Designed miniproteins, single chains, continued (3). Designs and how they scored, part 33

Each design is a single chain, and the fold is of that chain. pLDDT is the mean over its residues in the fold that is shown.

## One batch from the design tools (miniprotein)

Design m9191
Fold by ESMFold2-Fast:
Structure m9191 (fold): chain A 92 residues (1-92)
Amino acid sequence: SSSIKEAIKELKKKAKEKGIKAKVTVDGDKLDITLEGLSVSQQIGLALKAIGLGIDGVEVDIKLTGNKLEITLRGLTDDQITEVLREIADLI
């Protein structure tokens, strides 16, 4: 999706401006995001957002190692992937 590619570019741009390393992979309904260099407040905000998605029936896997956060989401539509990427960009 063009909108997903644009959302990925925006997230990576914002991460770079803040000294955060961002990796994003989309495969069908699956979204993999890795963020390195997050503050504690950013980690908390992102974890709470991911937990909220799990309540809505999205499959959520979270791994946190120091300031590296890995989030895997499954069961997303293209519009939901775009929105999640936008919201993550707004939280960092």
Scores: mean pLDDT 84

Design m9192
Fold by ESMFold2-Fast:
Structure m9192 (fold): chain A 80 residues (1-80)
Amino acid sequence: SNIDKILDELEKKYPELKDVIDQLRKAVTELREARKNGDKLKEARALFVITALMEEIRLKTGNSPEIDELIDKILKEVLK
């Protein structure tokens, strides 16, 4: 999974974000399961949680260009 590799890279560079990254991993899993099952309500909730966690990562890292690039990669993977 491309997203797991991206999150592993992010966690290695920013180990202080481990708790947020673990929450993001769970939200991505929920999104994929919701899409697989056609559960639009669960999909909407998972997308909301992912968006909130991505913003938390941005704020905690001081709007780093490296983080913005990794966030963009995750969003492209999620919005497939």
Scores: mean pLDDT 82

Design m9193
Fold by ESMFold2-Fast:
Structure m9193 (fold): chain A 99 residues (1-99)
Amino acid sequence: MEEKNAEIKRKLDELGQVEFTLEPGEKFEFTAPRDTGLVIHVLEGEVKVTITRPDGSVETFTLKKGETLAKVLPKGSKVVIENTSDKPTKILLQVTYPR
Protein backbone atom coordinates (compact mmCIF):
# COMPACT_ATOMS: atom_id res chain seq x y z
CA MET A 1 0.00 0.00 0.00
CA GLU A 2 2.81 2.50 0.73
CA GLU A 3 4.33 1.99 -2.76
CA LYS A 4 0.82 2.33 -4.23
CA ASN A 5 0.32 5.64 -2.38
CA ALA A 6 3.69 6.94 -3.65
CA GLU A 7 2.72 6.09 -7.26
CA ILE A 8 -0.69 7.78 -6.84
CA LYS A 9 1.04 10.94 -5.51
CA ARG A 10 3.57 10.88 -8.36
CA LYS A 11 0.87 10.65 -11.06
CA LEU A 12 -1.22 13.30 -9.31
CA ASP A 13 1.74 15.75 -9.22
CA GLU A 14 2.88 15.00 -12.81
CA LEU A 15 -0.47 14.53 -14.62
CA GLY A 16 -2.94 16.40 -12.39
CA GLN A 17 -5.16 13.31 -12.22
CA VAL A 18 -5.08 9.65 -11.22
CA GLU A 19 -7.53 6.74 -11.16
CA PHE A 20 -6.97 4.17 -8.41
CA THR A 21 -8.66 1.44 -6.38
CA LEU A 22 -8.90 1.37 -2.58
CA GLU A 23 -9.43 -2.08 -1.05
CA PRO A 24 -11.59 -2.35 2.14
CA GLY A 25 -9.86 -0.48 4.99
CA GLU A 26 -7.29 1.23 2.71
CA LYS A 27 -6.80 4.98 2.75
CA PHE A 28 -5.00 7.55 0.62
CA GLU A 29 -3.56 10.67 2.27
CA PHE A 30 -1.94 13.77 0.85
CA THR A 31 -1.11 17.31 1.98
CA ALA A 32 -1.67 20.13 -0.52
CA PRO A 33 1.85 21.43 -1.45
CA ARG A 34 0.30 24.67 -2.77
CA ASP A 35 -3.19 26.17 -3.16
CA THR A 36 -5.08 23.33 -4.86
CA GLY A 37 -8.36 22.75 -6.68
CA LEU A 38 -9.43 19.21 -5.77
CA VAL A 39 -12.00 16.96 -7.50
CA ILE A 40 -12.87 13.48 -6.21
CA HIS A 41 -15.17 11.35 -8.39
CA VAL A 42 -16.33 7.92 -7.16
CA LEU A 43 -16.47 5.49 -10.10
CA GLU A 44 -17.35 2.40 -8.00
CA GLY A 45 -18.17 1.78 -4.31
CA GLU A 46 -18.07 4.46 -1.61
CA VAL A 47 -15.52 6.50 0.36
CA LYS A 48 -15.21 8.73 3.38
CA VAL A 49 -13.30 11.97 2.69
CA THR A 50 -11.84 14.06 5.52
CA ILE A 51 -10.35 17.48 4.75
CA THR A 52 -8.36 19.34 7.42
CA ARG A 53 -7.44 22.94 6.56
CA PRO A 54 -4.40 24.83 8.00
CA ASP A 55 -6.75 26.88 10.21
CA GLY A 56 -7.83 23.63 11.94
CA SER A 57 -11.28 23.39 10.31
CA VAL A 58 -12.36 19.82 9.46
CA GLU A 59 -14.95 18.69 6.87
CA THR A 60 -16.10 15.07 6.42
CA PHE A 61 -18.03 13.66 3.46
CA THR A 62 -19.37 10.26 2.43
CA LEU A 63 -19.40 9.81 -1.36
CA LYS A 64 -21.11 6.97 -3.27
CA LYS A 65 -20.78 5.74 -6.86
CA GLY A 66 -21.39 8.57 -9.34
CA GLU A 67 -20.91 11.34 -6.73
CA THR A 68 -18.30 14.11 -7.07
CA LEU A 69 -16.72 16.38 -4.47
CA ALA A 70 -15.04 19.60 -5.62
CA LYS A 71 -13.11 21.80 -3.16
CA VAL A 72 -10.59 24.64 -3.21
CA LEU A 73 -7.88 23.92 -0.63
CA PRO A 74 -5.22 26.33 0.71
CA LYS A 75 -1.58 25.14 0.92
CA GLY A 76 -1.08 22.73 3.82
CA SER A 77 -4.60 21.24 3.71
CA LYS A 78 -4.61 17.51 4.54
CA VAL A 79 -6.92 15.17 2.62
CA VAL A 80 -7.71 11.61 3.72
CA ILE A 81 -9.75 9.35 1.43
CA GLU A 82 -10.80 6.10 3.15
CA ASN A 83 -12.67 3.01 2.01
CA THR A 84 -14.73 2.22 5.12
CA SER A 85 -16.88 -0.35 3.22
CA ASP A 86 -16.39 -4.11 2.79
CA LYS A 87 -15.96 -3.77 -1.01
CA PRO A 88 -13.27 -2.29 -3.31
CA THR A 89 -13.79 1.37 -4.32
CA LYS A 90 -12.52 3.02 -7.53
CA ILE A 91 -11.82 6.78 -7.54
CA LEU A 92 -10.78 9.41 -10.09
CA LEU A 93 -8.80 12.13 -8.30
CA GLN A 94 -7.92 15.43 -10.00
CA VAL A 95 -5.88 18.40 -8.79
CA THR A 96 -5.27 21.85 -10.27
CA TYR A 97 -2.42 24.05 -9.04
CA PRO A 98 -3.03 27.71 -9.92
CA ARG A 99 0.07 29.80 -10.59
Scores: mean pLDDT 80

Design m9194
Fold by ESMFold2-Fast:
Structure m9194 (fold): chain A 60 residues (1-60)
Amino acid sequence: SEREELLKRLFDAIVADDVAAGRITPEEAAKMTEESYFQRLADELKAAVDAAIEREKARR
């Protein structure tokens, strides 16, 4: 579907950017699936939010 094509292109673009930025290796990128990537992204987002809350508490 059109949505599946868009999501795949978005995923490929994000992975390519992460490789270019040195955040992941090309070998790791080749092993990544959309499912595993989105799960990792969700976990990282949660960790970032939790860290931001702790920083906010420490600031006050």
Scores: mean pLDDT 73

Design m9196
Fold by ESMFold2-Fast:
Structure m9196 (fold): chain A 67 residues (1-67)
Amino acid sequence: SLVDELLQPLVDEGKLTPEQAEALKGFIEGAGVTDPEQIEAVIEAFLKALEEGYDFNTAIVKAAKTL
């Protein structure tokens, strides 16, 4: 899937754990997001929140605000 294609390089680079990637994929698919630009924006916002030291649940909320 497109989500897998976008998330796999991030896992390979160590930016996401496999568990974080699976959970983020579930969120994106559960929200019905299919637009590639929206998927990329959600992933970018999630990574930025993690880099800023926010926990996983807060990072998901911040990512959701890009929709």
Scores: mean pLDDT 83

Design m9197
Fold by ESMFold2-Fast:
Structure m9197 (fold): chain A 61 residues (1-61)
Amino acid sequence: MKDIDVALGDMYVGIAKIFEKRGDYETAIEEYRKAAEIYARADPEKAKEVEEELKKLEEKK
């Protein structure tokens, strides 16, 4: 169901933000990539937002 996929994607985004706050950008990027894959099948707009966050984090490495 799309609702479950969105919730799962939101969970990975939450995890990614925690690692980002800790300065663990590599783990944050990994978790955002998982969220992007899930959102791509459930919510393409949210997938695009996560891709923009990934780009910002890659610039911080």
Scores: mean pLDDT 80

Design m9198
Fold by ESMFold2-Fast:
Structure m9198 (fold): chain A 56 residues (1-56)
Amino acid sequence: SALAEELARRAEEAARPAGPAAAKTAGHQVRDLAESGDLELAEEAARRAGESAKRA
């Protein structure tokens, strides 16, 4: 879905400072959660990816 794609993109972008492998993993996990219908958990995962990258 468009929302799943947007959330995955945000997670990947937020995790980019931690490296390409971490960014890819974050995007994939957020997309999977959003496609499962757990939008709240997907949004939380995207937020955590950003916080982790800030500390790196």
Scores: mean pLDDT 76

Design m9199
Fold by ESMFold2-Fast:
Structure m9199 (fold): chain A 87 residues (1-87)
Amino acid sequence: MKEEAEKLFNKGVELAEQGKADEARKYFIEAIKKLIEAGDVKTAVRYIMALGILAAGYDLQGKTEQAQALRDAVKEGIKLLEEKGYL
């Protein structure tokens, strides 16, 4: 599951770099979901933190749509952790 989640996360980064914000968001959420379902909470939290940092970077560049998509993925990831009782 970690290797599959890593591929999904990397594809999300690639799509975000291309300006495909909505598609990137879906890949990031799926990566986090896969990690949570596998019980790899530490890696899920790292991915959520990485998305928060990346979103701040996009805001600094004026890439507001990419930044918002990453913040939406962060919110969904936190919600999934809460729903599964990890928070």
Scores: mean pLDDT 86

Design m9200
Fold by ESMFold2-Fast:
Structure m9200 (fold): chain A 81 residues (1-81)
Amino acid sequence: SAALAAQARALGEQGVVDGKKGRALLANAKTLDDVIRGTALLLRAIGLVFQGRLLLKQGGIDAEARAAVEAGAAAVGGTLG
């Protein structure tokens, strides 16, 4: 299922973006707004990675899609194992 693999890859790639931004905001937080924004981005990244992992289970293993999802997991700082 190329469509499910492509969707999982997109979710993983967005998880990397949101996870890195969330981690950076929290590491350099100066205001309550920074904490709220950083936490929201990390929670979103976590959700995207879990959705990507579910799609990989449904669509079979695509190496590029799997790599993208696991990169997303790493970007949230190992929160997802």
Scores: mean pLDDT 81

Design m9201
Fold by ESMFold2-Fast:
Structure m9201 (fold): chain A 66 residues (1-66)
Amino acid sequence: SELRKKLLELIGRILRLIGEIFDIERKIEEAENEEERKELEEKKEELEEELERLKEEIEELDEQME
């Protein structure tokens, strides 16, 4: 079904974002200077915002499938 395909695509995107956030968290811990750390923290925030948006899309699709 079309809805199931979209749901799987969203789940895949979420898993990828979680991996990217984890990688950035590691890079923040390894950052050698404050400027690099701030840049990474900003990027992490952007990814977290995208993750929240995808969670909302999944909830909407799940409601349609129920």
Scores: mean pLDDT 81

Design m9203
Fold by ESMFold2-Fast:
Structure m9203 (fold): chain A 90 residues (1-90)
Amino acid sequence: MLTPEELKRLLEGSAYYLGGAVFKVMGDYEEAKRYFEKAAELYKKVKSPEGLREAAEALEAAAEAYEKLGDEEEAKKLREEAERLRAEAE
């Protein structure tokens, strides 16, 4: 079971992820990527399988935003990290 601190980080990560999704819908990919990267950072700190899967999803969302901004190299890096986190969650 998650500790109170881990639960707090998971909830904060979810809030940042939702913020990123809103900016993405608005076409603000600069803000979207920042929110998704912050969500991934918070989810990684949980260190549970659930936290790692959520972090991977946030990194993939950030990668999409980087691609929209023309940064294919950073997008590739984030997707590779997401794949590693999913493997670690198993």
Scores: mean pLDDT 85

Design m9204
Fold by ESMFold2-Fast:
Formats: C-alpha cells, sequence, structure tokens
Structure m9204 (fold): chain A 64 residues (1-64)
C-alpha cells in the first residue's frame, strides 16, 4: 500500500512537472490505479478507495 502511494505521488509530480493539468493527472493516475488493482486482485471497494486517495494526492501536490 505505502509503496503504491509513493509511486502515485512520484507519477503525479512528474505529470504536473510535464505541464499536464490537474484533471489530466487525476484521470491518468486513476486509470493506472484500476489497472494495478486488477493485476493485484484488489476488490472494487479497495480500488475505489485508492482512486479517492489518488485524487487527494493530486490536490495536495497542486496546493504546494
Amino acid sequence: MEELIEELRERIRELLAQGHSPAEVALTVSNWVVEWGDEKGLSQEQIDELIQRAGDLVRQEVAR
């Protein structure tokens, strides 16, 4: 879990640094979370929670 959160945070920073909008970044990382969660056998509820956390991380990085 923590490893995934750190990877999400790094990807968010990279995408924002490349000039992507927060909305584009949120969509990109949400798609990645769905793909990763399916590969790891996570439940839909767990994937939904990670998508929400990814959105929170995007808002947090934008506020910096």
Scores: mean pLDDT 78

Design m9205
Fold by ESMFold2-Fast:
Parts: C-alpha cells; structure tokens; sequence
Structure m9205 (fold): chain A 62 residues (1-62)
C-alpha cells in the first residue's frame, strides 16, 4: 500500500511540474511525507489517490 501511494504521489508531482505548478508539486511532496508519519497506510493511499486526481484535473484544465 505505501509503495503504491508513493508511486501515485510521484506521478501527481510529475504532472504538476509539467504544467509549471512547481509550488503545488513541492507542497504535495511535503504533505505526503507528513501524512506517511501520522496516518494509516489506508488513509495515506486515499490521500495519494486524491492528489493524483487533483493533478490530472488541473492538467486537463490547463
């Protein structure tokens, strides 16, 4: 689960960097590291899925 979440967040960061939103990409990385320390694997995976969904939506609207 955690490895899957890391892959999703890395993809979200790549998308955000590609569209030029480097500040949000950095924020996503920082929040994900914090969530990994404080939340369950299930909650971290859900957060990662939401981050990727948001990044993909932002790219589609850019």
Amino acid sequence: MLEEAEKLVEEAVRILEEIGDTETAELVRTLFEKYKEEWSDEEVLLAAEKMLEAAEKKKAEA
Scores: mean pLDDT 80

Design m9206
Fold by ESMFold2-Fast:
Structure m9206 (fold): chain A 105 residues (1-105)
Amino acid sequence: PRRAAQALLDAYVELLEELGKVEQARRLRRNTLELLRRSDPEEVRRLAEMLAQGIARLIIDNKYSEEKIQEILDRLARRSPEAARLFQEALDQLRSMEENARKSS
């Protein structure tokens, strides 16, 4: 979980910086690294899931292309297959929730 959390943190920070949210990126890195230092393996797993969900939400909200999403997924997979899986699961879950909300309107 720790390697996955670190890979997801780095990806999230990089995306925030690309979007010009430099201060948000700095705070995210600082707060997350402090949490990782204090966290047990279960807390690290939950943190990795939360980071993956944050990235997925950022991608959907900013209407990233499928090509850009695949680039992010490939980068995560090279660093941590677990990070790539968590990101894919979070993205699929968010897309499913948005589709279900649209159908339930």
Scores: mean pLDDT 81

Design m9207
Fold by ESMFold2-Fast:
Structure m9207 (fold): chain A 72 residues (1-72)
Amino acid sequence: DEIERIRKEMEELWKADLTSGELARAIGRYFVLQFELGRLIIERGLVDQMSEEEKGFAWLAELDRADAARRA
C-alpha cells in the first residue's frame, strides 16, 4: 500500500539519528512525503480515518487540485 509506504518512510525519518546536514535534507524529504500523503488520502476517500495533521495535508493537496481544475 502506497499510503503505508509513505507513513513508514516518514516514521523512519522522524526516528533517525541525524547530523545537522542530514537533518536539512530529511526536512525537505518529509515535506514532499506529507504532500504526497495528503494527495493519496483525498484520492482514496480516507480523510475520516486520518490524524488531524494528516487531514491538514489532505486539505492542502485538495487546494492544489482545485486550483489546477480551475485553470482547465
Scores: mean pLDDT 70

Design m9208
Fold by ESMFold2-Fast:
Structure m9208 (fold): chain A 59 residues (1-59)
Amino acid sequence: SMEEALRRAVEEIAKEMNLSQEEKRILEGLAEALLKLGYSLEEIKEELRAMAEVLKEEK
């Protein structure tokens, strides 16, 4: 399902980028919002990676 694919994408990005639990929650919230707006899995993944970069640059 799309939700399972997005959950996997968030988990993979969080692991790759070494995100905290709070930062991962931000990505989960963003993924849900974009899914509700009708974005594709590919588009959501791009936005999740961009957000992860921003979150990591604060550290």
Scores: mean pLDDT 82

Design m9209
Fold by ESMFold2-Fast:
Structure m9209 (fold): chain A 62 residues (1-62)
Amino acid sequence: MEHVKKGEELIFQGRYEEAVEEFKKALEEDPNNKKALNGLAYALRLLGRDEEAEEVLKKAEE
């Protein structure tokens, strides 16, 4: 399943909440997927959910 690619396409379309769902699905398959973690943080930030975005980015550091 290409959840990361779908999330990126949803961001491009301005469908940020749906993008968050797709990036979360990618992380269910691979919790260490750095692209999915960065995409999720970006989508959360676009929704004004900055605290959640910071938490996600901490997981991407190591």
Scores: mean pLDDT 81

Design m9210
Fold by ESMFold2-Fast:
Structure m9210 (fold): chain A 114 residues (1-114)
Amino acid sequence: MDGAEGAREAAERADEEARRRGGEEAAIAARAMAKAAEASGDEEAARAAREAAEAAEEAARAATAEAMEEAARAAREGALAAAKAEGKGARYGAAAGAAAAGVTAAALAAGRRS
């Protein structure tokens, strides 16, 4: 590929910025879901969303591929915890799970440029 070294250098810089930005946006979304779940009295969904938000913030601060992948794994675990909620908790668990999945998607996209 022409200009392979130049393209790689530009991609590495863009990747680092995307990791930081993706993690921050995902954390904001997860915190919003946690707040909504708490207002509705769904403690399981709120807990899962908080865990996802903390993982996303840690990834944003570290701004490394390994940290982003670890945050994505933590977000998936939060989504699984939310999915185990029953009754009305299942609805907010789905919302918290979606926020955690967003963290995972953002982290993977930022870390792998996809």
Scores: mean pLDDT 57

Design m9211
Fold by ESMFold2-Fast:
Structure m9211 (fold): chain A 64 residues (1-64)
Amino acid sequence: RIAELAPLLSDPDPAVRLEAVRALGELGKDPANREAVRAALAPALSDPSPEVRAAALRALGGLA
């Protein structure tokens, strides 16, 4: 779940990090997961890949 996906945000492969961000975004659709998903996505906003940063911003926006 979130604890299993958060380490993937530090993966050397940007495709793996992008998939982790998308999976966290899906988990964040459940209000019970919203706070934990927001915290887990914070590092992705500073990711060197613009694709990963864009996905993190979109996922966080969807949490409103």
Scores: mean pLDDT 78

Design m9212
Fold by ESMFold2-Fast:
Order: structure tokens, then sequence, then C-alpha cells
Structure m9212 (fold): chain A 101 residues (1-101)
């Protein structure tokens, strides 16, 4: 089972991969599919239930869509960095919360 430190590292890597995919012009649906696949793996290794995993995926879908929309609208680097940090923090906070059932 993943430690909180390992979870934080994997979530950080995932958000960085999302940013790179958006910059490369990958379609949103392809990015979302990749994010869902990796989060299902993280959630299982973190000991989350299937219900908690679906809630985590919902949070991630919302954050990824926001980041994609901001980039498409020509948002500043600071706005993109803030949106990425918000996504990262939301995912980590949700996993911490679900592990304190």
Amino acid sequence: MLTLEEIEKRVNALVDEVRAAIEAGEPLDDILSRVETELRKIAKEAGLTDEEMEKLISIARTGVRRLYALRKAGATQEELDQAADDLRNSLIAAIRYFRRR
C-alpha cells in the first residue's frame, strides 16, 4: 500500500504529465482517459474503496477540464500554475480524507 509521501509524488507526476499533454495539444478526452487510468491505480494502491476512487476521479476530471479551458483561453503562466496547484492539493486532500474513514 502506498505511503502518503509516495501518493504525493505520484499525484505531482500525474499533474505535471497533464500540463505537458495540454501544452502538446493532446485532445481533452485522451488526457482524461489517461488521468482516470492512473488515478484508479493510485486509488487501489492507496487502499481506497471503489466509491472513494470514483469521487477522486470526479475531482480530477473537474480540475483537468479547468486547466484545459484556462490554457485554451490563453491564461497566464501564474494562472496555470495556480490551477495545477489547486488540482494537486485537491487530489492529495481527498486521498488523505478517504484514508481517515
Scores: mean pLDDT 87

Design m9213
Fold by ESMFold2-Fast:
Structure m9213 (fold): chain A 73 residues (1-73)
Amino acid sequence: SETQKKITKLIGEILRIIGEILDLERKLEELKKKIEEEGYNKELEEEIKRIEKEIEELKKKLKELLKELKSIK
């Protein structure tokens, strides 16, 4: 059915976004460790800020997709 196809697509997008968030959170922790170890602040700080913003945007998109999934069920 079209409903099952839509659900499958939404679940696929949700899982993809969750995976991307987890990968970015791992990168964020690595960059924070680098600041502690190497003492670089400006370039690493800007990269951290970029990743944090990307995570926040992905979390907003995830909430929207979860809301869509809930509206179908």
Scores: mean pLDDT 84

Design m9214
Fold by ESMFold2-Fast:
Structure m9214 (fold): chain A 59 residues (1-59)
Amino acid sequence: EEEKKKKEELKEEMLKYADEKALEMKNSIEDSSKHDEENKKYEPEVKKKIEELQKKIKE
């Protein structure tokens, strides 16, 4: 039943959720005045969450 739409919605929603969480974490560390280093740190986490979602969809 519209598996394509369901799959796309889950991917997009997860990406936005991950982005918001990454931003929240960045803001917490921003006091260090090195948010660029923190940005590089949380970006891999976003990619990992994409892989986790793909795994759940595949299962």
Scores: mean pLDDT 62

Design m9215
Fold by ESMFold2-Fast:
Structure m9215 (fold): chain A 78 residues (1-78)
Amino acid sequence: MTPEEREERLKKAEEDAKNYRDQMFAAADAGDPVAHYEAGANYFRALSEKARLEGRTDLAQHYEDLADKLRANAAAGV
């Protein structure tokens, strides 16, 4: 991966995280727990990608685990 590719991916991950965070708040305000958990899963996935690009593999795995739990909650309808 070139330095330019890495910076573009980091920027995208940061933008994705911000957008999904906004979606989480919107879902919470709407009283939609499924949408809240789905947005939360996407948010932590974006944070995982950023952590991975920064070489923080343990942190990246932690965020992936959080994303998986939130996705399971969304799939369960809670």
Scores: mean pLDDT 82

Design m9216
Fold by ESMFold2-Fast:
Order: structure tokens, then C-alpha cells, then sequence
Structure m9216 (fold): chain A 76 residues (1-76)
């Protein structure tokens, strides 16, 4: 439960950073969200956070936000 809540919080921070155009911060927060999701056994959410990181690395912040939101939905 605590790990899921922290993963959601980091993913929300990652979305905020992506909306601000801060790719480095977005990747940092989404990486933390993915790590916490894995520790929680939420592998599908972690997969979406990894897809969000990949999209951000490719400069596709719109897709990064979409994938991060899907990860959050799974954790709720």
C-alpha cells in the first residue's frame, strides 16, 4: 500500500515535470515510480512507467504523460 502511494506520487511529479518540458526531471520521477511499482509487485504499472520514460527520451512528452497516467490508473 505505502509503495503504491509513493509510486503514484512520483508518477504525478513526473507528469508535472513533463508538462513543464523538464525531460530530465520527468525521467527521474518516472524511474522512481517504476522502481516502486516493481517492489509492490505491480509489473503492469511498471511497464507503463517504462514506456513513459522511453517516450520522454524520444521527446514525445504527450505520449509520456499518457503512459504515466495509465500506470497511475492501474495503481489506484
Amino acid sequence: EELRKKAIKYAEEGIKAAKEGDIEKAIEYLSKAAELAIKAGEFEAARYFHKAIEAALNGDLEKAIEYAKKGIEILK
Scores: mean pLDDT 88

Design m9217
Fold by ESMFold2-Fast:
Structure m9217 (fold): chain A 100 residues (1-100)
Amino acid sequence: ASMSGGGEFPVGSSATLSGTDSSIATTSQGWNMQREGEPGRLVASISADGTTTSYDERVKGRWTISKDVANNTLYLNMTDLKEEDRGLYWLSTQGPGVEL
């Protein structure tokens, strides 16, 4: 698995995180997040067939999860970034995390 799209982003800006893993085409997948001093939590998920998505209330309406089955890639499209969105992000299947 590999992930990209992390970095320093101003409040109110947009960012896209991407992660690749061979299981993405055939399994339910999600993006997890952890802030310093807080437990990790699932912020967005998508079903194996891509028809069902779910979002944490903190990101609902601002962010969109999608997958590219042909390239085994999972995307998290983030708009209207807030200070509370800062943290370490990783795929549910694990891999090197990206920091926002």
Scores: mean pLDDT 74

Design m9218
Fold by ESMFold2-Fast:
Structure m9218 (fold): chain A 60 residues (1-60)
Amino acid sequence: MDLTEKAIKALEEGNYEEALKLAREMVKNGDIDGVRKVAAKARELGHEELAKEITKLAES
């Protein structure tokens, strides 16, 4: 299973700690496109501040 899919599932389940952990792991692996998809999903679900935090991980 893709890390992106796991992170999105964690967001949908309200497990934000797991979603952030997976987003950080994706950055370490160079999966910046995956991190952007997770941020977009967080924004879609109404978590604007979380989406900004995840996006910042991709830009660092």
Scores: mean pLDDT 81

Design m9219
Fold by ESMFold2-Fast:
Structure m9219 (fold): chain A 62 residues (1-62)
Amino acid sequence: SRLEELKEIAREVVEEYAPERLHEPLLKFLEQEAEESVKKNLKMSLEEWREAMIKLVKALSS
């Protein structure tokens, strides 16, 4: 499903870009963002979603 695809990308982004100590809280936060994105029926591509999640993780990890 769309939600599962967004959550998988969020997990990959957290594992690649976040420090280990922030993996749990950031994954929880990004999964909530994925659920909200699906609820709002955002027309974002999976590539656009990945880039947005990378920017968000980098901002929250600094």
Scores: mean pLDDT 84

Design m9220
Fold by ESMFold2-Fast:
Structure m9220 (fold): chain A 57 residues (1-57)
Amino acid sequence: SVKVSLEQVAEVLGSKKKARELLEKLVKEGLARLVDEEKEIYELTSEGLERLREAAE
């Protein structure tokens, strides 16, 4: 498992809105979970991380 912030994902995707939508989708699919709501930190599974990488390319 790897931890990423919404801010880090937004930098990779170029949009905070797209980052939030992707992370919420991954949470619904069981590939991520919100571990710190105040800091907006998500824990990704290996599959969740690969999907994030694919979305960034």
Scores: mean pLDDT 84

Design m9221
Fold by ESMFold2-Fast:
Structure m9221 (fold): chain A 65 residues (1-65)
Amino acid sequence: NPNVERIARIISQETGLSLEEARALVEKAVAGDLEAAEEIAELLKKATGKDVDPERLLKVIKEEA
């Protein structure tokens, strides 16, 4: 899925995760795994210092995929 690859690349760049690790988390989030979205949100907060709502992030990832 080209949209999953695009989202995974963005998350990889923002968080410092490998593309493979970012892709695995994005694929879980697309499937509705809130725990995957929570992990992405925590990594984004650590990398950027900005709070990210996991429920909102999950919705965005599902809509973009």
Scores: mean pLDDT 83

Design m9222
Fold by ESMFold2-Fast:
Structure m9222 (fold): chain A 88 residues (1-88)
Amino acid sequence: SAAEAAARAEAIRRGAREAAERLKATADAAERAGIDEAEELILRAADAVAAGDTLTAGRLLEEAFAALPPEHAEAVGEAIARAVAEAA
């Protein structure tokens, strides 16, 4: 439903913001720039989820995770998965 899509989108935004904040606490300037870029892409992906556009959401998430070092991508993915599970 539209309400379920909106709730999932908000959970994705929350997970991404929480992970970005934690990662930035120990990141250098270049790493912070990459985290900011990934966060922006994930927030755009959440907008696509709310609109029911799963293909656009998937592409934006792939771009976001590609912008991060593997360890950061894993941490962000885990935070989003936890937030989505908690919202279900």
Scores: mean pLDDT 86

Design m9223
Fold by ESMFold2-Fast:
Structure m9223 (fold): chain A 61 residues (1-61)
Amino acid sequence: SKKKRLEILVESLEGLQTIRDWVVEHAKKKLSPEEQKKLQEEQKKVQEKIEEEIKRLREEA
């Protein structure tokens, strides 16, 4: 189960990176540079939370 969860989390991380890049590109024309950076920061927080779970699962293994 842990191996399967780790694989899912890695795939989710890649998906979030793709979504983040898309959001940044589309927001670039509508948002101020400060607002763009805040959006990227919020997306990165979710990404880091997933990365933390991956590390936790690896350390337990």
Scores: mean pLDDT 72

Design m9224
Fold by ESMFold2-Fast:
Structure m9224 (fold): chain A 62 residues (1-62)
Amino acid sequence: SEEERELRERERRERLEKEIDEGMELIEEAVKLTAEILKEKKYPSGEELYEEARKRREEEEK
């Protein structure tokens, strides 16, 4: 029936929301690990790149 389909859809939505939340936590952890690996490999961080770009612009304006 239509009511049963609506209940199944709600349960599916709640289950998906929980899976998404868990997935987001795993993604955040993977991002942190990736950032740490990049740091260990001596790749410049986004902050370092931003600072370098800012300094370059200041030099060009003088």
Scores: mean pLDDT 72

Design m9225
Fold by ESMFold2-Fast:
Structure m9225 (fold): chain A 68 residues (1-68)
Amino acid sequence: GAAAYAAARAALAAAEAALRDGDVETKQSHLDRAGLYAAGALARGDVAGAREAAERTKQLSDELRAAQ
């Protein structure tokens, strides 16, 4: 539902902030949480929000790999 999508977006924003600060461990934690929230939203049929969160999570994961 909308709450799961909002939680995923908040976790993604925190992961982006952690990346800017160079805190790779905190970024990975927030990405893991974003993935769980997105999966929960998909399971409940909140497909559009979950897809957006999944796409953003992939982008941040790609940035994390590039930063290492």
Scores: mean pLDDT 69

Design m9226
Fold by ESMFold2-Fast:
Structure m9226 (fold): chain A 60 residues (1-60)
Amino acid sequence: MSEEIRERVKEELRKEFPDVSDEEIERAIEDAVAFLEAFGIPVTYERVYSLAKTFIEASL
């Protein structure tokens, strides 16, 4: 995964979830990437963002 995609996803999630810690956001991103790689799905900004957002919302 490119660092650019990771940084962009992190920035957008910080804006949407200001009460969620950076550590939780980073964990959700790492979990999203691991999930996509485990299932052979291409790691793109849109997929990482959508999946990480779902993981954050599921933990609230």
Scores: mean pLDDT 81

Design m9227
Fold by ESMFold2-Fast:
Structure m9227 (fold): chain A 76 residues (1-76)
Amino acid sequence: MEEVKEAAKKIIELIEKAKKAYEAGNLEEAEKYGKEAEEIAKKYPAAVPYAAAILAKERGMEELAKAFEEKAKELI
């Protein structure tokens, strides 16, 4: 479970870096971070719904966050 949580946080971090690179006009850097996030998602499929749960919780969508957390636990 902890590895999945760490992978989810890393995916969020990489997506954020990709967005910042894109906003700076650095499309090659944005693509690099995007591909790194995709590789982590392939290795840890449960990290994707867990990342969604983290983002939902940050937006105050507690019920949606709980649903995504349960889905992530089922995939481990």
Scores: mean pLDDT 79

